# Ledger of designs, part 71: designed miniproteins, single chains

Each design is a single chain, and the fold is of that chain. pLDDT is the mean over its residues in the fold that is shown.

## One batch from the design tools (miniprotein)

Design m2453
Fold by ESMFold2-Fast:
Structure m2453 (fold): chain A 111 residues (1-111)
Amino acid sequence: SEAEELAWISAVLEPIRERLQEELNSILSSDDLERFLAGEVHLLTPEQRAAAFIVLDPEVLVNHVLPRLSPEEREALRRAVVELLRKHNIPEEEIRRLEEAFDRLVALAER
């Protein structure tokens, strides 16, 4: 079910959010988050886009963010997220799980 997929995605994101809490708060302002939610991703740096993706609820990403992005913008977002995680020494196994979660979020947004 969609609820079970969203719960799994939340379980992937939560340990990353907890580990990167100080970094995410330093990168992302409330104004940056509002721009991301509005689909104005071109006004944000890749690092700000990546931080916004990590902090937002998966339901919000599926219903309000991902449907507003082109396929090219979605792939740029995926790369920005992976780069942010590698920069902060997140294990490759956790990065792989997050990339799988990203693919599932995109699939849900296209339903």
Scores: mean pLDDT 87

Design m2454
Fold by ESMFold2-Fast:
Structure m2454 (fold): chain A 61 residues (1-61)
Amino acid sequence: SAFVEEAKKKVEEIVEKYRAGEITSQEALEQLVEIAVELNKKGLMTEEMQEFFEKALKEIA
């Protein structure tokens, strides 16, 4: 799905901004949660996507 691919790109951009010191861990978490909620509402939060988010969350912890 084009929406899933765009969501993955946004997650990667959030992690990169955190690594660059542009946003805090809390701000990164809030943005990741917003994307995850949107995917859940659309029924697109698959096991693959859950694993993808788990990896992103570990990067900002």
Scores: mean pLDDT 84

Design m2455
Fold by ESMFold2-Fast:
Structure m2455 (fold): chain A 61 residues (1-61)
Amino acid sequence: MEKVTEVVISEKDGKYVVKVTSEHKGETLVREFVFDTLEEALKFAELLKEKYPEVKVTIEE
């Protein structure tokens, strides 16, 4: 079963990078998504939190 365990939002070069860590069949997968605004990044993290209530969400400066 796939499960998202951690989401980290960080600012890079005026954009917001959302780093998503998930576990699937004993494997750890890391993916990065780039958003133009913090609001879009937060919305994406909120959707992941709704699907995976135990996910850890961190915002870095």
Scores: mean pLDDT 79

Design m2456
Fold by ESMFold2-Fast:
Formats: C-alpha cells, sequence, structure tokens
Structure m2456 (fold): chain A 83 residues (1-83)
C-alpha cells in the first residue's frame, strides 16, 4: 500500500508539469485515490486510479501525463492486490 501511494504521489508531480484541464482533473482524482487508500478503501482507490490511467492514455499527448498514467496503473494493480 505504501508503494502504491508513492507511485500516485510521483504521478501527481508529473501531472503538475502539464497545465491542461485534463491533467488538472487527473491531479484531483489521484488525490482522491490517495485519500481512499489511506482510509483502507483499496478497491475503490484502485477503481479511481484505473479510470485516471485510462483517461490519460486515451486523451493525452503530453509525455509527462502519459508517464503519470503508467505510474497510476501500476499503483492500481498494487491496490487491487491489497484489497
Amino acid sequence: VEEAIKLLEEARKLLSKDDSPLAQGAINAVKHAIDLAKQGKYRQAAEVAEAVARSLREHSTNPNALKAGDLVEEAAKLLREAA
């Protein structure tokens, strides 16, 4: 769980380098996933993270946002295993 939270926080830092509305929305959703994980709601946190990763892959062309999507997907997998 600690590793998943670290990946989500790294993704937030990458997304902060993208000033697009998509990246700003993703930052908010990643913060929500971190809060859910800290509350022990791992399945819900994984579902939020999976949605963010999919949105970034489908709609972003920014390399920082795409890399953030990869980190968020890895975090989602770890959260699923913890649930």
Scores: mean pLDDT 84

Design m2457
Fold by ESMFold2-Fast:
Structure m2457 (fold): chain A 77 residues (1-77)
Amino acid sequence: SELEERRRIEELINEAIRKILDRDGAGAIRYLDEAARLLRPRSAEAYEYLLKARDKVEQGDFDAASAYVMKAAEEYQ
């Protein structure tokens, strides 16, 4: 159901934030990629913010990465 998918996306975003706070880039990318896959058909704006967050994780900029994940969460709310 859409409610189950929404809850799954929220869980993946929360796990991505947790990995970003732990400075676990590989873990963060795994959760961001899964969340982006589910968000792509649901919210173009949230999807774009998750792609920007992923780029910031690859750059080691975890502060900017967390900010973009929060923007994605706001767009999908």
Scores: mean pLDDT 88

Design m2458
Fold by ESMFold2-Fast:
Structure m2458 (fold): chain A 72 residues (1-72)
Amino acid sequence: SDKVYEEAMEKAQKLVDDKSVSVEEALKLGKEIVDLGKKYKELDATKMSAAAILAVGALVESLIQERKRKRE
């Protein structure tokens, strides 16, 4: 599960490096991704199903897409 958030953080950093978003927007996106990760870590990791991991990944991708749409 943590790998999904790590990959999303890497994508957020790449958006900053490509100048696609401001540093401020990247920090906000990063915070939202970290907050989602913390929320799902508080659930017993042994009880996380593959579906739950996919759902978290979809939410993270949705946040990234929302930030990209604000720039376009």
Scores: mean pLDDT 56

Design m2459
Fold by ESMFold2-Fast:
Structure m2459 (fold): chain A 100 residues (1-100)
Amino acid sequence: SMADEEAQKLVKEFGKEVVEIIEESLKNKESVETLIKKLLEKFREFAKRLAEILDEERVKELLDTLYIAVGSELQSRLDKENAKKVIEALRKEVEEIYKE
């Protein structure tokens, strides 16, 4: 469907933006708290944009997919403790999106 094509474009766009946020944060030696804030804002924006074109089940599936991909990227680029902090913050945000 056209909605699936639009969703795929959003996944690609947000995936690229998330990687750029992580790379910029590391290059600029930003705090873990700053990285968490930027990633949470990006995940909220992504969820909102997907919800405009997809049902809740599909939004959940794509958010889980993005969360797993971002988690892997964080584990490869950050130390163990900082990766855990960011991943746990993102997990809580994804869970909160589905509470209502």
Scores: mean pLDDT 82

Design m2460
Fold by ESMFold2-Fast:
Structure m2460 (fold): chain A 84 residues (1-84)
Amino acid sequence: ALRERALENFERLKKELEENLTVDPEEFEAYLEFLRALIEGRLAEAEAILREQAIKVQKVPQAEVDAGLAELRAQRDAVVELLA
């Protein structure tokens, strides 16, 4: 169902993020918090964490950050439409 698809998308996003980043333990902890916020539906917090970490580490291209945030917003809008 919807929850299963959300978890599948989370695993895909996690794998892609891990493949694109060489991270120190401290940076990895921050990204785990981002992913946790994402799967719990706390999109505003996830967006804030991702933005702060992308600026701080300068390892994630801005275009990639923006694309990820656009996808999260699209998923949120789809859920809102489903509930209406």
Scores: mean pLDDT 60

Design m2461
Fold by ESMFold2-Fast:
Structure m2461 (fold): chain A 77 residues (1-77)
Amino acid sequence: MSKEEQVEELEKYLKTQPEAKALFEKPKEWIVEQLEKLVEAVRNGDLSLLNEVSELLALLGSAIGDVLTKAKELAEK
């Protein structure tokens, strides 16, 4: 799966999560940029890059763990 496909699938997954509602009040371009950085961090195994998406993680709230698990599953495809 390409990086762009992983970002799109992760965005679709996040739209099904009630806890992520506040995220979708942000501009689409910002959301895509943050998800690209998250996918890159997961694909490279470089969790230090998660500092660059700290605002995204804060907006995910209790969904953070499930979203990181989903991002990892998508990276393995």
Scores: mean pLDDT 76

Design m2462
Fold by ESMFold2-Fast:
Structure m2462 (fold): chain A 61 residues (1-61)
Amino acid sequence: SMEDRIEEVVERLLALREESLATPESDKAALDALKAETMAILDTLSEEEQREVARRVREAL
């Protein structure tokens, strides 16, 4: 369902954020890869879904 998809995306984005925070600043390749994965996930979503995901991520922080 759309709800299940949004929930899974939120959890994945929070996990990518945690990985980014744990990654050394000197590891540019790893940080670039995490950023690319985040952007690729967001690109699968509609504008409305992106707004909902952003809202839930913000609420989780």
Scores: mean pLDDT 85

Design m2463
Fold by ESMFold2-Fast:
Structure m2463 (fold): chain A 55 residues (1-55)
Amino acid sequence: SVREEYSKAYLEFLNRVVEDEKGKPLSLEERITLDERFSKAVKALNAEQAAEKAA
């Protein structure tokens, strides 16, 4: 489900940031990619909620 994808993307985002900050700082490109992935998950969740209200 979209909610599961949101939770997974958010957890992956947090875990990756924490690990990279502990070993090495994230590159600008890596930060942009993680932010885009998280934003995509949020947008998908919002679209699902809109579809449920329209049903």
Scores: mean pLDDT 65

Design m2464
Fold by ESMFold2-Fast:
Structure m2464 (fold): chain A 116 residues (1-116)
Amino acid sequence: DYETVLTLLTGLISGAEKNFGSSTEEDILKQLKRMFEAEGRTDRDPRKELEELKEKLKKELNLSEEELEKLLAFMQTPVPTDEQIEEVADIFLKKGYLTPEQAQRFLEKQRKILNK
């Protein structure tokens, strides 16, 4: 489910930014570990969970390896560039997850957030 995956990734990235000041892969891994420790799941490997999440995204969203890397780069960047925002919007438009109108609104919304 696209909505579930986006919600989980947004939560991980926001948690990493709030706790570590960035959304780098290492900070996301630390956030995953913190979440597992809080839930008492000390047997979970955060790197394995991140790799399983990447594979789930690739399968559920029908992404190529290049498209997955672009999405992850966008999500790992605390202040995404206009180019990264456009690349993500184009991927979702190409896959049919967004209409052209929704893709344009997404671009406008992300640009407004960055220009605050």
Scores: mean pLDDT 68

Design m2465
Fold by ESMFold2-Fast:
Parts: sequence; C-alpha cells; structure tokens
Structure m2465 (fold): chain A 92 residues (1-92)
Amino acid sequence: KMEEIKKKVEEALKKLEENESELSEKDIERMRKLLETLLELNTKEEAEKLTEELLEKIKFLKEKLGQEKTEELLEEIEDAFELLEKYEELKK
C-alpha cells in the first residue's frame, strides 16, 4: 500500500507541473516539498502528519483556484489520503 501511495504522490506532482501557470511558484514549491517528503517516509506516524499538512494546503488552494480546478489537479493527492487512512486502519 505504501508503494501505491508513492505512485499517487508522483502523479500529483505531475499534475502540479501541468498547472503551474495557474498556481504561484511558491505554492507549487511548497506542495512539491510536502509530497516529496511523503515519498521518503518510513513510518505511519510521519505520513499521517504530512497528510494533515497537505489537507490544509489543499483547502487553501481550493479558495485560490476554485473547487473544480483544484479537485482535478489534486485528485491523485485525495486518493493518496484515502490510501493513508485505510493503511492506518489495517496496521494496528
């Protein structure tokens, strides 16, 4: 499941690159760093903390870009969040 999350995060990074003209460079760089850190995580606890930070950043982007465009751009990230939640439920 962790490998699936990594793949989704990489797909989300490509989506961010494709929409760089509509997002500020600073916003894109912040998202890249968070996603790249998530790819390097080895523990569930660290992944959960990053997921919370990403969720807050996504909410900020929705207010900036509008709901529809943000959902298209970040659909891969949202899928990764669901995978992280399911992973946590399974790992007890």
Scores: mean pLDDT 59

Design m2466
Fold by ESMFold2-Fast:
Structure m2466 (fold): chain A 71 residues (1-71)
Amino acid sequence: MEEKKKLLEKIKELAENPNADAQDLSYAASLARQLGVPGEEVIKIVQDYVAGKLTPQEAIKRLLELAEKQV
């Protein structure tokens, strides 16, 4: 339980970074999957980012919302 809270806290830190880049998004996606977010939901967010529909920070915020449901 403690470890899941730490992973969630790290995603929150990444979501608050206005200079978040593609590496930060990749890291947040990895953390979200470790928290139990389904891979299909993570892929959907990453695809929206690649299509130019989301910035890295916006994509990380969506991953955070999904990760919060797992904790």
Scores: mean pLDDT 84

Design m2467
Fold by ESMFold2-Fast:
Structure m2467 (fold): chain A 85 residues (1-85)
Amino acid sequence: ALARAEEIIRGVEEAARRLAEDPSAKEEVAERLFELGERADEVHPELGEIARGAGEIVRTESPEEAARAVRAIAGAMRDLAAALA
């Protein structure tokens, strides 16, 4: 369970990094975060909801703001995963 959560959180961090490096990847990053949310649901529904929320932020915010927010969300997911273990 924890190893799967770490893999998903790493995916969220990579999504934030990609968006910061390539703002044109905005839609691809959002889709990836929704896919990570589906996988996160298998670990815990709250992790899935948070990852999908990150995808929505990517679609609605500027790429710069979204990248910063998604990075912060990855940190929050790591804290939540530790609390749920």
Scores: mean pLDDT 84

Design m2468
Fold by ESMFold2-Fast:
Structure m2468 (fold): chain A 76 residues (1-76)
Amino acid sequence: SEIERRTVEYLKEMLGVTEEQAREILNLPTLEEAAEFIERVTGKKYTPRQVAILITAANLRAIGDVFDEELAKKKA
């Protein structure tokens, strides 16, 4: 989906990871595994709770962007 694609883009920018790495973070079965993966590829240590917040923030930004674009198209 467009929301998923933009969530990947935001995670890539926020964490300084590749698109493939951002997708892997979203596909890992636990937040603990996601945190471990991020530390391995970026050298930066996050708690599982911080990883959840980062993913949620990226997703909310993606939803907001898509919503604003749909409103602009409908009003124009």
Scores: mean pLDDT 84

Design m2469
Fold by ESMFold2-Fast:
Structure m2469 (fold): chain A 71 residues (1-71)
Amino acid sequence: SAAEEAALARLREEAARALEVARKLIDQHGASPEQRARLEELERRLREARTIAEVRDVLGDLMALISELQG
């Protein structure tokens, strides 16, 4: 439906913004090899995500990584 398509688009935008925040934090403060590998995996998962559930899972994992990177 149009509402589902709009919701998916909004979640993709939120996930893309979270990805940019994570990248900037790594660039400014550095990160462990594990944290860098997690970001690369999340970038791949976001590109491959096709459903609201898949994008929500990636967004949740990105928010967890951002929290770790902030201290």
Scores: mean pLDDT 89

Design m2470
Fold by ESMFold2-Fast:
Structure m2470 (fold): chain A 58 residues (1-58)
Amino acid sequence: MGEKLAEILSKIVSDEDAKKAADHLVSLGDKAPSALQQSAKSASGELKKQLEELAKEA
């Protein structure tokens, strides 16, 4: 689990990509918040903010 999340992270460079990532991460259900939190810790700048925002909606 997380291969799809890693793929999404590599594409998150804009607000539009963040919206698509949100839809996919919501589909992960109970695993989405933990995956987003883990990814946010390894991310920086705008990517980190986008991941934190997605975690709130998951």
Scores: mean pLDDT 61

Design m2471
Fold by ESMFold2-Fast:
Structure m2471 (fold): chain A 74 residues (1-74)
Amino acid sequence: SEEARRRAVEALRRAAELLGEARVSRDDITQLFEAAAREGLSVSEVAERLAALRGERLTKDEILALLDEVAREG
């Protein structure tokens, strides 16, 4: 649903802001966005999942840019 997608974007955005950086790929962001929308993940749950990932180090701004792209494509 549109509401679930908006909540997922907000949760991932806030989680990225809290962490400042994460080790994630574009595919990781896509999978986490889909999981957050499907399961209704909270900010803390998204942050925990982001912190557990083992990708390339991306800054908050780079993560937010990827999230914007993923949200537009989904």
Scores: mean pLDDT 83

Design m2472
Fold by ESMFold2-Fast:
Structure m2472 (fold): chain A 65 residues (1-65)
Amino acid sequence: GAAQALARRLGREAGMDEATVERIEALDDGSATAAASAIHEGLLAGLDGERVRELALRAMRQAGG
């Protein structure tokens, strides 16, 4: 859906690894939205793809319970 597409696009722009970007495509809307938000914040802070990945994974885990 739209949330997964946005999160994937932002993840690629941030230079995140392909495996993590593919995992985002399988997320539910809530987790995908959380990932997109975390990736966007990482990009605004000028973080590299590895740091953005860490933020995205944390956000996905928190959104999932």
Scores: mean pLDDT 80

Design m2473
Fold by ESMFold2-Fast:
Structure m2473 (fold): chain A 87 residues (1-87)
Amino acid sequence: DELEKIKKEADEHYKRGLEAFKQGNLEEAVEHFKKAADLYEKVPGNELKAREARRYAETLQLELDGKVEEAIPGLFRIYLDIKLEEK
């Protein structure tokens, strides 16, 4: 199933993005979250995950661009989501 393959690839990029973020590799995290968002957008029923991955990429890109104050609300969201997954 093509859609299952795309979803699996999106899930893999999402996980790699989270691991890169946890390691402080923000540039790598942005790349993976952008790829995850693009892939999730192709799979019906994954609109929320696509939006989440896109927000993560945009948030981390703001920090890379030196717009740290603008990134703060999104960074808190990423930290909360990670904390919920570690539970």
Scores: mean pLDDT 81

Design m2474
Fold by ESMFold2-Fast:
Structure m2474 (fold): chain A 74 residues (1-74)
Amino acid sequence: AAARFEAAARRLREKGVPESLIEMLRAAGVQAFTERAIDNLAEAVRKGGLQSAALVFARDPETGELVLADVLVS
């Protein structure tokens, strides 16, 4: 769990996602990210649209883990 989150966190930092958002997602109990969510978080940062971004959460049906499945930038 922790190792998977840290691997995703490194990728998010590489794409310019702020550390404060990464720690907020950690505190919220997010355990995994889809590739789409990672790419769309980077897009939201680039456009300055984090405040209006909609975070789409899902539960993995096999593990019950909270996943950030998508990010919609308005």
Scores: mean pLDDT 80

Design m2475
Fold by ESMFold2-Fast:
Structure m2475 (fold): chain A 83 residues (1-83)
Amino acid sequence: MEELRREAKELGERGIKQIEDVAKEGLAQGLSKAEIKKRMNEVLVETARELEQFAKEHPESRDAAGEAAEEVQRHRDKIIAAL
């Protein structure tokens, strides 16, 4: 139970870190805001799929996986707002 919640949180945190890295590298390379947003959205979609698959395999973690997905989306939105 606690382990499954931790795994869902770690999946979300991994996605957040990847979105941050994509935005940071994109800005450093001089990519357009549109290109950075596209790359961040690709990470968001992939992370959402991983969390949904995790919830299907562990139905008791569905709420935790959903919360992790929402947190990744909120973090993506904050980075986009700062661009």
Scores: mean pLDDT 84

Design m2476
Fold by ESMFold2-Fast:
Structure m2476 (fold): chain A 74 residues (1-74)
Amino acid sequence: MNLDETAKKLAEEGLKLIAQGRSLMASGGDATRATGLVLRGIGLAFEARLLGKKHIKENGETEGSKAGIEAGER
């Protein structure tokens, strides 16, 4: 299995939670609940990045990861 791909999937799920929390705040929903969703999403996204970097370091491929993040700019 590609752990780097799994880490990206976790980051995507974290970003979705952040988006849900932001959407709740924008819709006039419960601010405490929205904040909880955002914090959980941030935690998942952060852990996904750590997992990706940790696994790449173990394999010795750090340069490829750097190029990937730069290509993500819009």
Scores: mean pLDDT 67

Design m2477
Fold by ESMFold2-Fast:
Structure m2477 (fold): chain A 96 residues (1-96)
Amino acid sequence: KLEEAKKLVREAFDEATALMEKYIGPEGAEKVREVGERTLKLLDEDPIKGMEEGIKLANELAKWLIEQRPDALAAAYRAKGRMINAFKEAKKLLEE
């Protein structure tokens, strides 16, 4: 259950990393990796709180990408939605 939830979160961060690499470059990818590592550590300490923090961080990353690259608006919202859905699904797995 926890490992399945963490897998969904890792996959979402991998997709966000690829998106940031495409629009910002290596520094954008590194920013997402740092956030992802922090989120995964928090999941090990408090899985439910970690999922909620992950949703907040996904929103912040999307906002930052749009501020840097307004032309990435559609892609940023798509990635944010996918990441938030992954966190919501992971939270359900942890609560069930």
Scores: mean pLDDT 76

Design m2478
Fold by ESMFold2-Fast:
Structure m2478 (fold): chain A 74 residues (1-74)
Amino acid sequence: PVNLLKEIYEKVKEKGSISREELVEMLQSTGMSREAAEAVVDRWVEEGILEEVPEKPGHYRLTEKGIELVKKQE
């Protein structure tokens, strides 16, 4: 299993942010339905792992909490 938060972190470093559609597509690549993938994105925002970029509605970045989770990699 690939650590999706690490992939998100790498994409955010490259592009400055990641779109909701790209996040959903990454989650679907693990075998999730679109509905389940969108629920995971919403949960990560609710838990403070992801935050929306104020200048780009529908684009997200990892919070400090999200970056810490990437580093801890179980």
Scores: mean pLDDT 78

Design m2479
Fold by ESMFold2-Fast:
Structure m2479 (fold): chain A 58 residues (1-58)
Amino acid sequence: APEGTLSDGSKLTLGKDKNTLELPDATVTVEGVTSDGKKLVVKAKTEKEAKELLEQAK
């Protein structure tokens, strides 16, 4: 979906310049770039979880 709450409670926001994935109770933000060159911002409880989600988006 372009934006909204996913079934696991995660919030996904799609933008022109970047996408943002926010997990419930997120405290850590990690930024990266997907394989198509678009910026991705991941917010999660731990840096490890955020980095793993970022790698899955490549």
Scores: mean pLDDT 72

Design m2480
Fold by ESMFold2-Fast:
Structure m2480 (fold): chain A 93 residues (1-93)
Amino acid sequence: MRAVGTVTARAADAADAERALELGLRVARAAGAAGTGVLAAEGSVDAARREATLRLLAEDEAGARLAVEAVTAALAAAEAADVREVRGEVRPA
């Protein structure tokens, strides 16, 4: 059964939220290419909240969890964007 991973990152400003989204999408695509079963990745920025949200569609819950873990770790370690909070979640699609 397909699953959706959601990663939410709060940044210092709207520009850092945009950089966090770009980084998160790159990491999600790399995870898909590495065989985690990621089928699609999309995201958006809420500039007023300084928050990037990334949604990952995966073939199964295990793939969604691996992708969320990779994106969350990359955003938490990001030097190119001031990311202050990162949350990850997996749900059935």
Scores: mean pLDDT 82

Design m2481
Fold by ESMFold2-Fast:
Structure m2481 (fold): chain A 106 residues (1-106)
Amino acid sequence: KEVEDAKILAELFEAIGNYAEKKGRYDLAADAWEMAGNLYFYHLGDYEKAAESYVKAATAYEKSGDFERAALMYENAAIAYRKAGDTEKAEEWQKRADELRKKAES
């Protein structure tokens, strides 16, 4: 029941994120995809979907100008990809996070 509810909520937040992105509401899209990623990661153990959601959140945070949160989401995506066994994607997104942290401090 609880796992089923978490899955429904994750899919709902993905739908909200996609709709908000189409409306140019990148702040709202980012928050929604971050919530979806957290549900997949912490409640469902679906690390591949968690990583995909975190990447979408990070990209939306970049478009909204929130480079600190974007870097955090790329770091979360890297952790999720490592747990999913995708070391190559984990390294790619960690590198992106490091570059954004440097940009945010400049």
Scores: mean pLDDT 89

Design m2482
Fold by ESMFold2-Fast:
Structure m2482 (fold): chain A 87 residues (1-87)
Amino acid sequence: SKEELIEKLKELEKKIKEAKTMKELGDIYDETVRLVKEKLSDNEEARTLLTEYSVKIYEAAANKDLEEAKKIALEFIKKLIEIIEKE
């Protein structure tokens, strides 16, 4: 359901805030990507957002900037929740 999806995204948001390494953040981001592909595959706005934020996360990871990568991942989840709430 919509409510279950938002709850799962909020759970992932908490995990991102608690992540201490790029590996932990990457694993959480991969789970977020899977969730978007499985639950929002027909949502064009969500898929476009995923493409855009994957580039941003890749750049932060390449720079080994954990705080920037976390900030970008949190913005991504916030925007996903906003998209789902509009449905």
Scores: mean pLDDT 86

Design m2483
Fold by ESMFold2-Fast:
Structure m2483 (fold): chain A 113 residues (1-113)
Amino acid sequence: REREVQEELLRAFEGAVNVAERLAKNYDAKYTDEQVEKIYAEAKRRIREAIDALVAELQKSEESGRNRMLLEVEIIARAFQIVLDLVDEAGAISYEMVKAMRRAIREVAEELA
């Protein structure tokens, strides 16, 4: 169901951000408030787009248990890819970036509740 996919994707994003936070302990970079706000805005946008795309895919692909399993794998893969892309685009990881990504996840979750 749509809510299940939304919740699984948000959990996968939280998992990816938790991995990013562990890296920030060793590689913490400094960002300006403007850079942090940009990271937050991009994270929120990409999370929303990923949810919409995967919900649409669920509606097309509810024909077999295999398609359901592949959708669950896709949820995890897309969440991690978005976090990796945000880190790569920023050029370095930081605690402020992790906080910005968590804020994006929380606000998207609240908007979907």
Scores: mean pLDDT 80

Design m2484
Fold by ESMFold2-Fast:
Structure m2484 (fold): chain A 94 residues (1-94)
Amino acid sequence: SMEEKERKVKGLKLLGENAESFKDMTDEEFIALVKKLASYLFDPDKEVRLAAAEALKNIMKVKKTDEMISILQETLKKVTDPEVKAALEEALKA
């Protein structure tokens, strides 16, 4: 629904914009967050997928572990949308 899409997009954008507020989270909490955000890369709505990729980029600037990189590299192999692929590749470089 439009309301569900709007909630997801707003939530993902807000999370990305406030990524620094999560700097005190444990590695396990960051890994769980990355897995959750990666699931939105397969959302039927392109705006949700792009917002998730941008949120991942912002989270990866705050904390980047080998496990997080591995999860996103495996996710990248499954992503078919070229714009989402490009955004996720940028997240991996952040």
Scores: mean pLDDT 83

Design m2485
Fold by ESMFold2-Fast:
Structure m2485 (fold): chain A 87 residues (1-87)
Amino acid sequence: KEREEEIKALEEELKKLDEKIEELEKQDQSDPAVRKKLSGLYARRAHLLAELHRLGGKYGLEEIREAAEKAELADRKTVELLLERLE
């Protein structure tokens, strides 16, 4: 029951992140500031998906890897270390 509530809370955070990402994607992506913000959000999304996977949620490792591919190299490295701990 408690795990279900935790998963629901994380899913709500994921929805908010997806909305923020969609908003930023509509901005001029040739702007380095916009790209940096998007990269940070993509990295946070990947971390959130990994946490949901760890809690027995519905998101798989392949989806987490796809999310990590959208992040900058530095953020991607952090996600890769997180994925290693899940395996």
Scores: mean pLDDT 69

Design m2486
Fold by ESMFold2-Fast:
Structure m2486 (fold): chain A 91 residues (1-91)
Amino acid sequence: SDLEQARQLLDQTYQQLLQAKTQEEIDQILQQLFDQLQQLGIPQIVFGEEVLYYALDKKNYFFVSQLYRHLGNEVMADYYEKLWKELHPSS
């Protein structure tokens, strides 16, 4: 199903993000995910609660932030970006 394919892509993306060493690599990985989801014709409704819940369960707050930003929810995007930065300080 489209949901199972989306979950597999999210899991693969999460594993790739854990191995990424630069912001450029992270941006490339996320762009590849969005391109793949678009190619599969996955509708916006699939980006809803179930897909976001799956990403949250993996504790990938950076990915969750980018998903909320894609959905136009800037408040939640900013919230999860701050959580990600607190867990991964660059200092």
Scores: mean pLDDT 67

Design m2487
Fold by ESMFold2-Fast:
Structure m2487 (fold): chain A 93 residues (1-93)
Amino acid sequence: MEKLFERGKKAYEEGRYEEALLDYEVAVLYAAVTKELTDEFLAEIYFYAGKAYYKMGRYEEAVKYYEKALELMPEDHPLREEVEKLLEEAREK
């Protein structure tokens, strides 16, 4: 699962957003079924999925995933400010 998330991040960084989304969707499904992931790690997966949707122009899905990420992120999480900013940007589209 962790290697799958790393594959998705690499695909995202290389502009392969659809491939990144497939890897993230499998990771999210795995988390939902097994309940083995921490909330923090699941939030990070949701965040990257939201970023991939945003890059693909799928802003409604990006909003949903950013909202899920924030729900699971603790208030002091270092990514929270970035997620909140990107959520606002996606909502304005």
Scores: mean pLDDT 79

